# Designed miniproteins, single chains, continued (3): the designs that were tried, part 64

Each design is a single chain, and the fold is of that chain. pLDDT is the mean over its residues in the fold that is shown.

## One batch from the design tools (miniprotein)

Design m10208
Fold by ESMFold2-Fast:
Structure m10208 (fold): chain A 113 residues (1-113)
Amino acid sequence: SLKKLAEIFIEEYERAVEENKITWADEMMLATALQNMNDKELYEKFNLNKKEKEELIAKHKAHALELANLMVDIAANRISNPQLAQQLRQQLDQKSQEIADWIRQRRKELEEK
């Protein structure tokens, strides 16, 4: 059932990419789904070797941390510094877009592999 749960997380992630609305939770869920697939399943489904798998999981975890830190900073500044909170929200939206663009590029590279 972990395999089916991983497939659901991947499908939900694909929706988030298409909508340009990737959250820290989406990135962490995808990293967890990829980590719970064995090396054979990742090779057969995504044409990823062990090194590429480890690099991809690390990248998604890094994105999750960056997005989560921005959300924490927005919350911390919402009342005390509304202008900074607004600037941080713009940075969060920009980072989410950059991650979506990065995923589209990675998908293209995997299809050409």
Scores: mean pLDDT 80

Design m10209
Fold by ESMFold2-Fast:
Structure m10209 (fold): chain A 66 residues (1-66)
Amino acid sequence: MKLQILSLLLAKGSLTAAEIAAALSVSAATVSKTLAALIAQNLIAKQANGTYSLTLAGIAYLANSN
């Protein structure tokens, strides 16, 4: 789940929790819990408009696989 959300945000830029839930075919509640964990790890940031985007740390985390 976590890597799928990070990869989706890398591909799309910024998305709401509902957009992420729709793209991954999971409930918004499941996505929101995972997003909270990713924010705690500083891998994503919640914007004032309610969208989520990758941090530089999140991009580096994904680049770890290269």
Scores: mean pLDDT 80

Design m10210
Fold by ESMFold2-Fast:
Structure m10210 (fold): chain A 72 residues (1-72)
Amino acid sequence: MTEEEIEEAIEKVRSTLEAIKAPQEYIDKAVEKVKELAKEGKLSEESVQKVIFEVETEWGIELIKEGVEKTF
C-alpha cells in the first residue's frame, strides 16, 4: 500500500460521489472510511467500491427515515 494508492482511492470516491451530487458530509464520510481501510491494510478496488455503495445506502436511508423534511 502506497501513499499514491491511497490518494487515488480517495479521488475515485470523491469524484464518484460528487458526480451523483451527494452532500459534502457524505463525501467526507466516504473519504474517512477509505483512510481507515488504508490504516488497516485492507484498501482494495473492491473495498473502495463497497465504501461508495455503503455511503450511497446510508444517504438513501436517511432521506427515507426523515421523509425529506430536513436536509442531511
Scores: mean pLDDT 74

Design m10211
Fold by ESMFold2-Fast:
Structure m10211 (fold): chain A 68 residues (1-68)
Amino acid sequence: VKEVIPGGSADKAGLKVGDEIVAIDGKPVFNGRQVEQALADGKPRQVTVRRDGKLVTLTVSGGIVVEM
């Protein structure tokens, strides 16, 4: 993740700059397009990120644009 918009859906879910999004709802993702498509309907999704060498699962509600 290159950028998080303050007060946006990603920020409210706890996503941070430097997070690597590795899976959504347990399905591996490899690029920002897959992340955007998985979150496009605005429904709550479980987003797994690698943060500081650890895997963290967050619930994201709402569409986001992620630069990866």
Scores: mean pLDDT 67

Design m10212
Fold by ESMFold2-Fast:
Structure m10212 (fold): chain A 70 residues (1-70)
Amino acid sequence: MAEEIKKIAEEYGFEVEVEKVGDKYRVTLTGDGVTVEFEVDSVEEAREQIERLKTAIAQGREASAQRRAL
């Protein structure tokens, strides 16, 4: 399971560290100028968090890089 989380993170361009803590996984993502740590109960939760973070980073960069005047 940790390997699946690592594979997903790498597919999204992140460097990843995964540690099993009981029945949960502690995931540390590094990429695109950010480092984020979170805990997930499943691979599906990890995927959702990674996708959400990647989307937020992409949207943030676009909003900062270019603005259209009215």
Scores: mean pLDDT 72

Design m10213
Fold by ESMFold2-Fast:
Structure m10213 (fold): chain A 91 residues (1-91)
Amino acid sequence: SITLQMTSHPTTATATATSGLTNASSMKLYMAFETGDVVVEKDVKPGQTSTVTITSPVATTAHALLVVRDKETGEWKIYRGPDVQTLPALP
């Protein structure tokens, strides 16, 4: 099973990925703003949870992808999380 969650906060957005896939040779969590100007990435290991955070002082839409490679077939699979918008800093 795969879980990919997105959460919005003032100035930040977080993506959290957990994968129970035992036949993955690699998994990587990517997060970027819709403009493509900011990209963060983190390796995800089978059976582990990984979190990445992206920061913007202005309201900006963020996207996340979990990219998985199958160990047996070498096939790439891409899982997309829901889009979230960062909010302005709290007063």
Scores: mean pLDDT 74

Design m10214
Fold by ESMFold2-Fast:
Structure m10214 (fold): chain A 65 residues (1-65)
Amino acid sequence: TPAEAAARLAALSAEGLRLLQAGRVSPEEFLAFQAALDRAAATQTEEDVAAAEALAARLRARAAA
């Protein structure tokens, strides 16, 4: 549902901000991630949501490294 998608994107946004504040990702990476989240929120397409989730996975992997 749109509410479930919005909640997921909000959680991803909060996670990205925490990683930025912890110095685990660059500002450039964070801006790219926010752009993907904004696109997914605006378009509501499966492709854009998947792209945002893929970027979140990359940020998590970077934080773990």
Scores: mean pLDDT 79

Design m10215
Fold by ESMFold2-Fast:
Structure m10215 (fold): chain A 69 residues (1-69)
Amino acid sequence: LINQLLEACQAGDLEQALKLAQELGPNALLIAASAAQNAELACTAYFMGAEPIPNSANLTLEKARELLK
């Protein structure tokens, strides 16, 4: 699920990312969207109630996978 969310955000697959976010929560969507540099999904995560992630601007895909574990 975590790897699928990261891949969906990297691909810009909005439907898949939103579906996975319903199971994993808005914080997971924010982490994945920030790592994928997808501003639209990151904004969606905030509307869903995500809390700000420290150092989100410097978040790598590897660090995002660790945070999502």
Scores: mean pLDDT 71

Design m10216
Fold by ESMFold2-Fast:
Structure m10216 (fold): chain A 74 residues (1-74)
Amino acid sequence: KKKELEEKIEVAILSLSRILGKDESTVRKWLEEGVSVEELVEEARKRGLSDLSIEAIRKLHEEIEKLRKELEEL
């Protein structure tokens, strides 16, 4: 249960880090600090990422937030 949530969060963070071109530790720290999806989208735009990548970032951020809330409620 907790292990499955952690694994899903790690996979989502890895995917997000690859899209943003940052390391996992940086993205994990940003999420722990409560960086908004709008801030992540701004970073993506600064890097010249496509609309498709921006949509992926929004979906991954939403998924991570849901999984983190589930993990905190355990």
Scores: mean pLDDT 80

Design m10217
Fold by ESMFold2-Fast:
Structure m10217 (fold): chain A 64 residues (1-64)
Amino acid sequence: WQELVDEAIRAMERGERDKAAELLDQAAKVSPNPAEVRVLAQGVRDGDITPEGLRAYLAAKAAA
């Protein structure tokens, strides 16, 4: 599921916001924390989440 979030970060960096949100929806389905990842998907759609914010989230989960 972290791979899908990383792909979503790359999509956001290319300006592909809709694709990034779809990738986060897919990540939520296979994530151990689906509600948390769904909030990130909505934040991407609303423009509230940055690629840097998603990287920080992944780093925190990798360190846990």
Scores: mean pLDDT 79

Design m10218
Fold by ESMFold2-Fast:
Structure m10218 (fold): chain A 86 residues (1-86)
Amino acid sequence: MNEIEMKLERDPADPNKVTVTVTLKNLTGDVYIAISVDEQPPVAAHLATKDGDVFRVDLTLEKNATITVTMYSSEGTITRTGVFTI
């Protein structure tokens, strides 16, 4: 079954900046990845076709936020969430 791992890493030089790293595992086909902040439309998207693919995005946040990674596939939708605090 398709799997996602999400890592949030704060920039040591800027407390408002976070790097979101998404690692894709056990892909059985093409998947679409979307990254959203709070309940807003996606701020980043990636089409992945390869097991072990890694997607990174840098975000600048003005306040505490929930970061949501959603994977869309033929097997359904998988979601991972993390909270970033300033």
Scores: mean pLDDT 77

Design m10219
Fold by ESMFold2-Fast:
Structure m10219 (fold): chain A 56 residues (1-56)
Amino acid sequence: MSEEEQIEKVAEEMKKLIDEDLAAGLTREQAVTRAAHRLLEKGVPVDLVTKALEKI
């Protein structure tokens, strides 16, 4: 699996988490922050999360 494919998958997961939190009434800033922290807690490398943030 390429790094670019990994970044795209992480970005897709972040979008799903953001959409869930927005539906729950959070702001976009809160939803983005929570999505990033959840991915880091799951063991996703910080570099992949940072690059995925540039894609959303």
Scores: mean pLDDT 82

Design m10220
Fold by ESMFold2-Fast:
Structure m10220 (fold): chain A 121 residues (1-121)
Amino acid sequence: MEEQRKRLEELKKLLDDPNASLEEKIEAIGQLMALLSQAIQQGNEELALEIAEVLLEAIVKLSEEDPLTAQGTLNRLTELSEQLNKESQEKLIAFLERVKPQLSPEIAELVDQMIETLRSL
């Protein structure tokens, strides 16, 4: 738990670093996906939601540089998010609606699909 929070903060710093390479950002996103899966398995909804929001912000930024990798990552995030409880899913939907205007049309369409999936659960 404590080590996961520290890892989240380190990954956030890397993703917020304007000098970080595309490769470093993609690797950090991969590590965040692993942390999200672990938080969900542990039933830590608060940490899982925080990681999911950080991932969404990272995917938004990645979509400007590498839209194909961003699309694949968003699809995987959707699958993991289906394992969240309803309250966390509702908070994630609100976050998705806020970031949607910053997305490319292709990623925005995937975000709409994610919102529909989460609302259907």
Scores: mean pLDDT 82

Design m10221
Fold by ESMFold2-Fast:
Structure m10221 (fold): chain A 72 residues (1-72)
Amino acid sequence: SPLELTKAQVRLIGLITEAELWVLKEGVPLEEAIARLKAETDEITAGLSPADQAKLRAALDKAIEKLRELAE
């Protein structure tokens, strides 16, 4: 549903922000932060339609690209 997609998007945004802080402030290794992002995103997208899962995976991919750029 649109509400469940919105809830999942809000959760993912919070998780992405936390992952940026892990890398930039707390010295968490980049690949460990990415692995956690992927695992948590799988949990967040559980029970969504395939189309909505694809939207959140696209958002995750963009977040990973940004995280790699920030970690340079």
Scores: mean pLDDT 84

Design m10222
Fold by ESMFold2-Fast:
Structure m10222 (fold): chain A 73 residues (1-73)
Amino acid sequence: DVEEGLKRISETVDLMVRAQQGDVEAARRLSETPYGAIIAVRSLAKQGLLEEARRIADEIEDPEVREIALEIV
């Protein structure tokens, strides 16, 4: 559904912006999806929050996505 898709994109963009500003809660919510998790880890790492970035990466349920995220930190 286009309407639901647009709402989802808007919410994802908001979380991405907040995570890029060092919002750990936004990064955690973003990490609910595989690609969002990679973006969250990268955003926190760029802010110098390496411990939180590694922690989120380690908690990713998908083993392949977790491996990729851990390589970013």
Scores: mean pLDDT 78

Design m10223
Fold by ESMFold2-Fast:
Structure m10223 (fold): chain A 56 residues (1-56)
Amino acid sequence: MKISFDSGLSNVNDYVKKVKEAKPEKVVVDTDFSGFSVTLPQRLKAEGFDVETRFV
């Protein structure tokens, strides 16, 4: 599953909930070092997901 921070109105908690409902084996997160892009990978790792971070 791939997640991109292209929407500035995205809530980190909403993305975490969507990932938990989808139950992917691996999550790829595109990150730009903004507050949102740093927080989401950390939260997903805390929930036990395999998270790959790609810097854009």
Scores: mean pLDDT 67

Design m10224
Fold by ESMFold2-Fast:
Structure m10224 (fold): chain A 84 residues (1-84)
Amino acid sequence: NQERLREELRREARELKEFAEEAIENASSMSKRELAVKATALALMKAAVEFLASQVELDEELREEVEEALRKADEAIRKLKEEE
């Protein structure tokens, strides 16, 4: 069902963006272990969003939401690695 997959993709993309934003805000206060765990979680969530996006036909709105979430995830992963 394409509708359910689009709804799941939107949910996963929003969760990824929120998780990435929290990681960016809190990176400077995280331990090395927390930085590694959060970076790993972001990489896995990003992979899931990319996979779901490859399985559905994206309209403009959903495409922009996915692209924004992926950009924020990449930003978060970079910031967490810089705090090594």
Scores: mean pLDDT 86

Design m10225
Fold by ESMFold2-Fast:
Structure m10225 (fold): chain A 87 residues (1-87)
Amino acid sequence: MSPLEQLERLTHEILALFDENKVAQEDIDAFVAAFSRAVRALRAGRLTEADLAALRATAEKVIANIKDPAAAKRLRELVDEMLAVLR
């Protein structure tokens, strides 16, 4: 699977988990903004550890507020995979 196909799959699964777990729109917006910044930086050949740290921080805020421990674990796994694909 190409890196772009992996990112598309991961984004789809992460957003589905956000919807299923009633994640606040402001937290979704923060995550999407951080992800969009990271993807733009990657495409420009300027991706930094700070971009990856910002994306992780927005994801950790969402994870901390999820009540279902299985969903929280799955989201953490998907975010870790997304960060690995971006490196």
Scores: mean pLDDT 83

Design m10226
Fold by ESMFold2-Fast:
Parts: C-alpha cells; structure tokens; sequence
Structure m10226 (fold): chain A 64 residues (1-64)
C-alpha cells in the first residue's frame, strides 16, 4: 500500500518537473484513481501515466 502511494507522489512530482500545473497533475491523478487511464494519458507523459496506472492497479489489487 505505502509503495503504491509513494509511486503516485513520485509521478506527480515528475509531471510538475515536466512543466504541468498542479491543477493538471491533480486532474491526471484523479482520472487514474477513477480508472480513466485514457484521460490521464491525454494530460501527462506516457512515463507518468504508466507509473500512475501501476500504482492504482496495486491499490485495487490490495482492496480486492
């Protein structure tokens, strides 16, 4: 669980470093948590989107 949350934070920091606004990063994370990875990929880079997808999948597996 903690590792997945750290991955989300790291992905958010990477997106900010790439020049995205905090609002765009928040929208990308919210879409990823909702399972809308297509929307997340439209906002952030593929590397950030993939990291968010992996983290969210780990959270979902732990809740199942």
Amino acid sequence: MDQARQQIVQAANEALDQGLSPEQVSQAVANALAGNFEATRSIVSQSVADRLQQAVQQIQQAQS
Scores: mean pLDDT 79

Design m10227
Fold by ESMFold2-Fast:
Structure m10227 (fold): chain A 100 residues (1-100)
Amino acid sequence: MEEIKERVKKFLEEAIERAQRLKEVSTDPELQALADEFIEGLKELYENIDKMSPKEILEKVKELADRLIAATPEGSLARVYAEGIKRGADLLLEEIEKKE
């Protein structure tokens, strides 16, 4: 449990940092707003890391990523990032299921 929680925490930290960088390199105000909403959602999950199961956190990360995917153009850097985050969450969820 503790090892999985540490890995999820690190995943959220890295996701937040990468989303902040995506926002910094964007000149599109709409993309910056979408990145802000995504970052806020990830930070809320990070603050609740001790109050939620790792599975619940990762499922919420996937929901946030799906919203960003739906809101961004196909082939855009933001969409590639969001798809990568969703894939990362799926891989962590699969690993948790195999250990339980």
Scores: mean pLDDT 82

Design m10228
Fold by ESMFold2-Fast:
Structure m10228 (fold): chain A 80 residues (1-80)
Amino acid sequence: SLVPDSKLEEVVRNAVEMVRSLFPDRSNEERARVLADLLAKEYGITDPAKREALLRAALRYLEGRISTRELAEILRKLRE
């Protein structure tokens, strides 16, 4: 289901914690694929270019290169 913009950071935070809990011993690349898929599913992102951009953003987040807020902002722009 789609959620309001005001909940994006919360949704991202919850998805990240879920991926960390379920896949603690996996690489950042593997976790990024799961995280990107979960977020794309939640927001109905089906466009391949947007899914690729979301995957790159998820990887940058898991590498510590962007904040939860920045990942949420990228997701906000990609869903519309």
Scores: mean pLDDT 81

Design m10229
Fold by ESMFold2-Fast:
Structure m10229 (fold): chain A 89 residues (1-89)
Amino acid sequence: SFPYTASTRTSEEARKKNSEEVFIEIVLEEVKKRNPDIKLSEEELKELEELLRKVIEEAIKKGLDIDDIFELAVKKAEEYLKELEKKKK
């Protein structure tokens, strides 16, 4: 695909980020799919990415499988989005 379409910022950042950041992007996409009415600003995305990175690191330290880490990360992301939605109201 050629540039000038969409998501250039996210795509290029994902290429330069560590594997953890790419995993966070996948979690964010899943959460957005489940909550299409919730829109995140750039600052909110950064806060959520930091939260998810911390959650993922903690899960890795506990020796969880990638599937369990994914489920935990999605759950934590949903909790964060609910909190943001209440603040935006």
Scores: mean pLDDT 70

Design m10230
Fold by ESMFold2-Fast:
Parts: structure tokens; C-alpha cells; sequence
Structure m10230 (fold): chain A 113 residues (1-113)
């Protein structure tokens, strides 16, 4: 469910904020395995960051035009996943962590509406 995906991504974010990269990696790996998307680990940090930017931009546009909230939440969760995977591969990119946090915060707000 969207709620379960959000909770897992929030746990991964918290692990990164605590410096626990191994726990963050395991949470992300489990989520990708459940979704059949383990191939995302083969992408570079730069490719993942760009995909995060694209999905965040789409989420913002779709929200602004009044698309169904469930579809908007899915886009914010996709954005956060790409940013967190990017950060796992390149922890010097603090913007990836910041944008993941923003995406998850907005997904949570919409889910609680």
C-alpha cells in the first residue's frame, strides 16, 4: 500500500539521518525487491538524482492541476525513493537527502488529508 511504502521510505530517511547507511540500504533493497525493481541499484547516483528531480517536478505539476491525490502521493514516493538511492551511492549530495525529506513530508500531508 502507499501507507506501507511511505513508512518504509521514512524509516530509510531516519536511518540516513542517524548515519546508519547499512539499515537504510537494507530497507531500500527490501522495498525494491517487493516491487521487482532491484535493477535500480545498477543506476549511477547522478542518474538516480535526475530521476528524483523528474518525479518531484511531475508530482508538483500533477498536484497543482488537481490530479487524484493517490497518483500525486505515488509520484512523491517515487521521487523520494530515487533521491534516497542516489544518497546511498553518493552521500556527499546533501540535496538528495533534503529533496527526499521534502517529498516524504508532502506525501505524508496528502495521505493525512
Amino acid sequence: SLEEQLEKLEKALKAFENGDFESARKILEELLEEEGRLDLFKLSAKELYLLGDIKLGLALIMEAVGMPKEKVIELYLESALYYLLSYLKDPSNEKALQYAKLSLKRARELLEE
Scores: mean pLDDT 90

Design m10231
Fold by ESMFold2-Fast:
Order: C-alpha cells, then structure tokens, then sequence
Structure m10231 (fold): chain A 66 residues (1-66)
C-alpha cells in the first residue's frame, strides 16, 4: 500500500539524517510524513503510530552513531 511505502521511506530518511546529526530535520520529516499520510486518508492513529516509529528509529540511529 502507498501508506506503508511512505512510512518505510520516512524511517530510512530519518535514520540517515540522525546519523548525520540532523535530528531537527528528522523531526520535521516525521511531521511532514504525518501530513502526507493525512492527505491520503490515514486515520489519526495511523499518523501518530507512523510519527512515533520514525522518531524512535531516528533516536536509535543517533545513539548507535555516537
């Protein structure tokens, strides 16, 4: 599904940004991904879950890169 692909791409991009020390950009990416999911008709639960998954992945990538 299109929603699943967008979430997976968001996770991968956020991890790359976090490894480069761009955590603020990773957070903005999570917000933008959430807005795109809402435009595709995703529920608030799906949007919140996706944002949480993206931020959690970014935090882990940042910790592993230090």
Amino acid sequence: DKIQKIVEEGIEEAKKLAKQGKMEEARRLADKTGERLKELGASDDVVNTAKTMILSAAKKAEEESK
Scores: mean pLDDT 81

Design m10232
Fold by ESMFold2-Fast:
Structure m10232 (fold): chain A 81 residues (1-81)
Amino acid sequence: SHNEEFIEKLKKVIEEFSKIAKIPKEKLDEIINKLESLRDESVDKMEKATFSELLKAGVENGLSGEEVVSYITKAVLKVSS
């Protein structure tokens, strides 16, 4: 896939977020599988879908929306820099 590098970066963001937010492995795998299902879509679609799933997973895991946004931002900065 032409998006391979971006997919690998998003997977690292998902993994880093899951460490911070203590997301269950089963849910982590669901999010990664959803990202893989979008591999032939645009970068923007993959990114938005990934961040939407992280927000849902974090809130379901007892985090506030503000905490989820903060943890996503931290994860993105760590893997993108």
Scores: mean pLDDT 82

Design m10233
Fold by ESMFold2-Fast:
Structure m10233 (fold): chain A 85 residues (1-85)
Amino acid sequence: MAAVEEFRAALRAGDDEAALRAAEAAPDREALREVLREEMLKEGMSEEDAERGARAAVTAIEIRLTEDDPERALALMREAAERLR
C-alpha cells in the first residue's frame, strides 16, 4: 500500500503534516500500528513499550482525523492513554 509507505517515510523525516495525510489515505490502521511499532523498536524502545506506544499513536492519529474540537480531542487522547496502561 503506497499510503503506508508514505506514512513510514514521513515519520522518518519528522513531517507530522505528511504523516497525517498519509494516515488519512491509509484505511488499514493495523498496518499503520505495525509501522509505528517497527520505527519505535529501531529507536531502541522495548517490544512492550513499542507496542503500547504504537497503539497510543494510532489512536491519537484517528482522533486528530475525526475530531474537530481540540478540547475533546485532548480528552479522548488522555482516555485512550489511560486505557492502554
Scores: mean pLDDT 72

Design m10234
Fold by ESMFold2-Fast:
Structure m10234 (fold): chain A 81 residues (1-81)
Amino acid sequence: SSENEAIENEILRLMLSTVHRLRRAGRDDLADELAERVVEILQEAGKKAKGKSEEEQLKIYQEAKERVEELVREAEEELRR
């Protein structure tokens, strides 16, 4: 649905902006780890959402977003050390 696509796009924008900041800070290690983990989360969300109701799909993508937001927080905290 368009709502699921909107959440996925928000996740991707958050990932890209964070990856860009990490690379600019010389932390390619953190950038690569974040990108890999976000891709895995989105792939899992897509697999879990397949054949589910629209309500259940929205819940799956919302949970994926929360996981990505936590990973971003962890990466940004590590960058400040």
Scores: mean pLDDT 88

Design m10235
Fold by ESMFold2-Fast:
Structure m10235 (fold): chain A 119 residues (1-119)
Amino acid sequence: MLSEETKKLFDEAIERAKKLEEKLSQIPGNEEARLLASTFRDLLTRIKEALENNDEIGVMLALRQLELAAEYAIKHGSPLVRKMGEVLLKAVREAYKAGTPEEMAKKFLEAVDKMEELF
């Protein structure tokens, strides 16, 4: 079960990822970046839900899906999408090493900060 503070950190990351997706949807030529932001938001929601349900397998599967999406973005994306992928890959790797859900949420908030700086 997540602490109230940890829930707020995940909700902040999810909300900011959603706002980034909405902002990118209004800029022509950023469809790949929008899709990556949308994927990140969806997987953050799944991670939060899995953590709330004490579903360790669900957490690991969502982290793995985000890692694969980030690696794909780095290999095949435009220059901007590649930078987003690098930010997300670092965040996922740090999340795997996080000792607590709170530390994990903070790494995803750092990723949102870095992605917002790209736009």
Scores: mean pLDDT 87

Design m10236
Fold by ESMFold2-Fast:
Structure m10236 (fold): chain A 107 residues (1-107)
Amino acid sequence: GHDAALLQQIKALLDQLSRETDPAERDRLAAQVLALIEQITDPAALEELFDYALELLARETDPAVRRRLAEIALAIAKRYLEVTEDVPRGIGLVLRALGELIELELE
């Protein structure tokens, strides 16, 4: 459906973001990803997207891109909380994303 198409589009944009070296283009890509995340209503699609963002974050070495990926993971987790009936799982995803952001701040 629509959410499956959005999921594939966001994954492609995340792949592009992870390879982008221009800071202005990174900001544009991140903003586009965040806008598309707000359109997803399927919790399963958001969970898949969250895992994908964390996998990219784990492989990333550029601190600016790592921070953007962590911020995107938090946005996905917050959106999951808005659309899910599994509130404990939603809280778990938010805490996981916050942990990634805290770790980056301590580096």
Scores: mean pLDDT 88

Design m10237
Fold by ESMFold2-Fast:
Structure m10237 (fold): chain A 97 residues (1-97)
Amino acid sequence: DEITKKIEELLPGLRQQVADAYEKGGIVEAARLLVEIQRQSTTLPDKVMAEAIMSVSDYLLQQLFLKARRAEASKEELDELNKLLVESGRIGADSDL
């Protein structure tokens, strides 16, 4: 399965990028990075790669949201994260992925 292979190849690198963004700018910065990566992926000619990026990014966004809730993040941070999760969902839906 080509999608599964690309997911396995992408996950370590995306996790590292998310960890770096989180350390530098916190949870909202990490989430914004993921949404931007998803948005850019929709323009890729390789639709299998785009689908793999969307899948990995959705997984990592959900992990960030759970982390924020467990850490009792501020209402402002949670509201921003929720907007980013909604945007992520729209990107996926609009791109037919």
Scores: mean pLDDT 79

Design m10238
Fold by ESMFold2-Fast:
Parts: structure tokens; C-alpha cells; sequence
Structure m10238 (fold): chain A 82 residues (1-82)
């Protein structure tokens, strides 16, 4: 369920908070892994949303600010945990 996805996103956010930047492809791979786990847990809506975000991030071809990415993922995790 949503709790599995929320915990995975929170863990990713904590790892990103230790970095300055993350490559879009690296972030996309992590998000796709969480989306797969979410689908296996029955959280199909979150899985689809995360796959969409991963696709957009991978296509950007840029590095992203890790702290900003971490903050956004933490907020999403907290919403899913409700």
C-alpha cells in the first residue's frame, strides 16, 4: 500500500539530502525502482505517478539540486502516509 511507497520515498529523500546534486538518469532509476515496489504492493496510482516523474527527469538530461529533490520527495512521502 501507500505506506510502502511513502517509506521508500522518505529513504530516497534522506539519501539525496546528503548530496549536492544528482544526475537525472540516477534519480529516474531510483524513482522507477520505487514505482515497481509500489505496484507490487498494490499502490498502482503512486507507481504510475512516479514512472511519469522518472520519465521527465531522465529526458531532462540535467543534474538536479539534490536538496530540492529531497524536499519534494519528502513532502510527497508525507502526503502518501496520510
Amino acid sequence: GDKVTAEALKKLAEELSKKKEVKGEELAAQLRAIAKAAREAGDYGSAAGLEGIAHSVAESGKTVDAKSAAEGLKERAEELAK
Scores: mean pLDDT 78

Design m10239
Fold by ESMFold2-Fast:
Structure m10239 (fold): chain A 73 residues (1-73)
Amino acid sequence: GAPPLHELVSTLSAEEKQVLQVIAEHADPAAITLAEIGKELGLSPATVSRHLRNIMEKLGVSSKQELVDLLRG
């Protein structure tokens, strides 16, 4: 079967976990922008974009919307 989300999250780097947490804890995770994530973490939007792509690859999702849907359960 598919691994539980918490096991997949354990494979993320510290910075990737921070990006994922900001998305997961936002009032509207689907509407959060790369600039908003970057502002919260002190990262450029380009750096956030790289981390987001790595997170999506490790979690087996193809888009930010699929990532948000996965986080909602």
Scores: mean pLDDT 78

Design m10240
Fold by ESMFold2-Fast:
Structure m10240 (fold): chain A 74 residues (1-74)
Amino acid sequence: SLFDELRELASTAPPELRAAIEGLVAALRANADDPERRRVLIEIAQHEIAEWGRQHGLEELTARIIAVLERLAA
């Protein structure tokens, strides 16, 4: 599943990024019945994760995470 792919990527990530992904997954589960809210949460997370990757020199890892989030949003 896409959540399993996110979990696998998060396991290789620094604690800060891992915590952010876990928080996003929890928020998506809390909003399982609200597709509009889930899309907004994913969009915000994509921008924040991309910026974090630039600041920490982990753009390749964050790009992989964002690709999974795009598939999850579809």
Scores: mean pLDDT 84

Design m10241
Fold by ESMFold2-Fast:
Structure m10241 (fold): chain A 87 residues (1-87)
Amino acid sequence: MKLSREEMLKRLERAIESIEALIKEFEEQNAPQEYIDELREIKERYVELKEKLEKGEISVDEAEKEANELQKRALGVYLRYQDLLAA
Protein backbone atom coordinates (compact mmCIF):
# COMPACT_ATOMS: atom_id res chain seq x y z
CA MET A 1 0.00 0.00 0.00
CA LYS A 2 1.36 3.44 -0.97
CA LEU A 3 1.83 5.82 1.97
CA SER A 4 1.05 9.52 1.70
CA ARG A 5 3.92 12.00 2.15
CA GLU A 6 2.29 13.29 5.37
CA GLU A 7 1.93 9.73 6.76
CA MET A 8 5.58 8.99 5.91
CA LEU A 9 6.76 12.22 7.58
CA LYS A 10 4.81 11.28 10.75
CA ARG A 11 6.32 7.77 10.64
CA LEU A 12 9.86 9.23 10.41
CA GLU A 13 9.11 11.66 13.28
CA ARG A 14 7.89 8.78 15.49
CA ALA A 15 10.93 6.68 14.48
CA ILE A 16 13.28 9.52 15.52
CA GLU A 17 11.48 9.87 18.88
CA SER A 18 11.64 6.09 19.43
CA ILE A 19 15.38 5.95 18.66
CA GLU A 20 16.03 8.95 20.96
CA ALA A 21 14.16 7.15 23.78
CA LEU A 22 16.13 3.94 23.11
CA ILE A 23 19.47 5.83 23.13
CA LYS A 24 18.54 7.42 26.49
CA GLU A 25 17.60 3.97 27.90
CA PHE A 26 20.90 2.44 26.69
CA GLU A 27 22.87 5.36 28.20
CA GLU A 28 21.05 4.96 31.55
CA GLN A 29 21.84 1.21 31.49
CA ASN A 30 25.52 1.97 30.68
CA ALA A 31 25.31 -0.05 27.45
CA PRO A 32 28.55 -0.53 25.44
CA GLN A 33 29.42 2.63 23.47
CA GLU A 34 29.31 0.69 20.15
CA TYR A 35 25.54 0.07 20.56
CA ILE A 36 24.85 3.72 21.48
CA ASP A 37 26.95 4.92 18.50
CA GLU A 38 25.06 2.60 16.10
CA LEU A 39 21.69 3.91 17.37
CA ARG A 40 22.94 7.51 16.98
CA GLU A 41 23.93 6.76 13.36
CA ILE A 42 20.45 5.28 12.72
CA LYS A 43 18.85 8.42 14.24
CA GLU A 44 20.94 10.73 12.02
CA ARG A 45 19.86 8.74 8.94
CA TYR A 46 16.18 9.07 9.97
CA VAL A 47 16.68 12.86 10.42
CA GLU A 48 18.30 13.06 6.96
CA LEU A 49 15.41 11.08 5.40
CA LYS A 50 12.83 13.36 7.03
CA GLU A 51 14.63 16.51 5.81
CA LYS A 52 14.97 15.16 2.24
CA LEU A 53 11.30 14.12 2.17
CA GLU A 54 10.19 17.55 3.52
CA LYS A 55 12.23 19.25 0.76
CA GLY A 56 10.85 16.88 -1.91
CA GLU A 57 14.37 15.57 -2.68
CA ILE A 58 13.27 11.93 -2.34
CA SER A 59 10.05 10.04 -3.07
CA VAL A 60 7.79 8.53 -0.40
CA ASP A 61 8.62 5.06 -1.79
CA GLU A 62 12.37 5.73 -1.43
CA ALA A 63 11.91 7.07 2.12
CA GLU A 64 9.80 4.01 3.08
CA LYS A 65 12.44 1.55 1.77
CA GLU A 66 15.26 3.31 3.65
CA ALA A 67 13.10 3.63 6.81
CA ASN A 68 12.40 -0.14 6.68
CA GLU A 69 16.15 -0.87 6.50
CA LEU A 70 16.85 1.52 9.40
CA GLN A 71 14.08 -0.15 11.42
CA LYS A 72 15.70 -3.57 10.82
CA ARG A 73 19.08 -2.16 11.91
CA ALA A 74 17.60 -0.67 15.10
CA LEU A 75 15.86 -3.97 15.93
CA GLY A 76 19.20 -5.75 15.37
CA VAL A 77 20.96 -3.46 17.88
CA TYR A 78 18.16 -3.97 20.42
CA LEU A 79 18.24 -7.78 20.07
CA ARG A 80 22.07 -7.94 20.33
CA TYR A 81 21.94 -5.84 23.51
CA GLN A 82 19.15 -8.03 24.99
CA ASP A 83 21.29 -11.11 24.25
CA LEU A 84 24.23 -9.45 26.05
CA LEU A 85 22.05 -8.72 29.11
CA ALA A 86 20.72 -12.33 29.14
CA ALA A 87 24.24 -13.82 29.09
Scores: mean pLDDT 86

Design m10242
Fold by ESMFold2-Fast:
Structure m10242 (fold): chain A 65 residues (1-65)
Amino acid sequence: GAEVRRLLSGLGPVGLALLRREVAEAMGVDPATVTIDRIVEYIESLSPEERERFVRGIRTLQEIF
């Protein structure tokens, strides 16, 4: 929800593009079709442990890119 959207809003263009590609690979779709809403839905579909790992990865991308 709101926390995930805030994390995504903190990403630069490169970080967002990398995350979009990762979500696209996981979902088996074209990266160009991966909207912010689709990324949020994907993250919210993960188990609590998978979601925590994924959110940590996003925070790392925010610091690097």
Scores: mean pLDDT 79

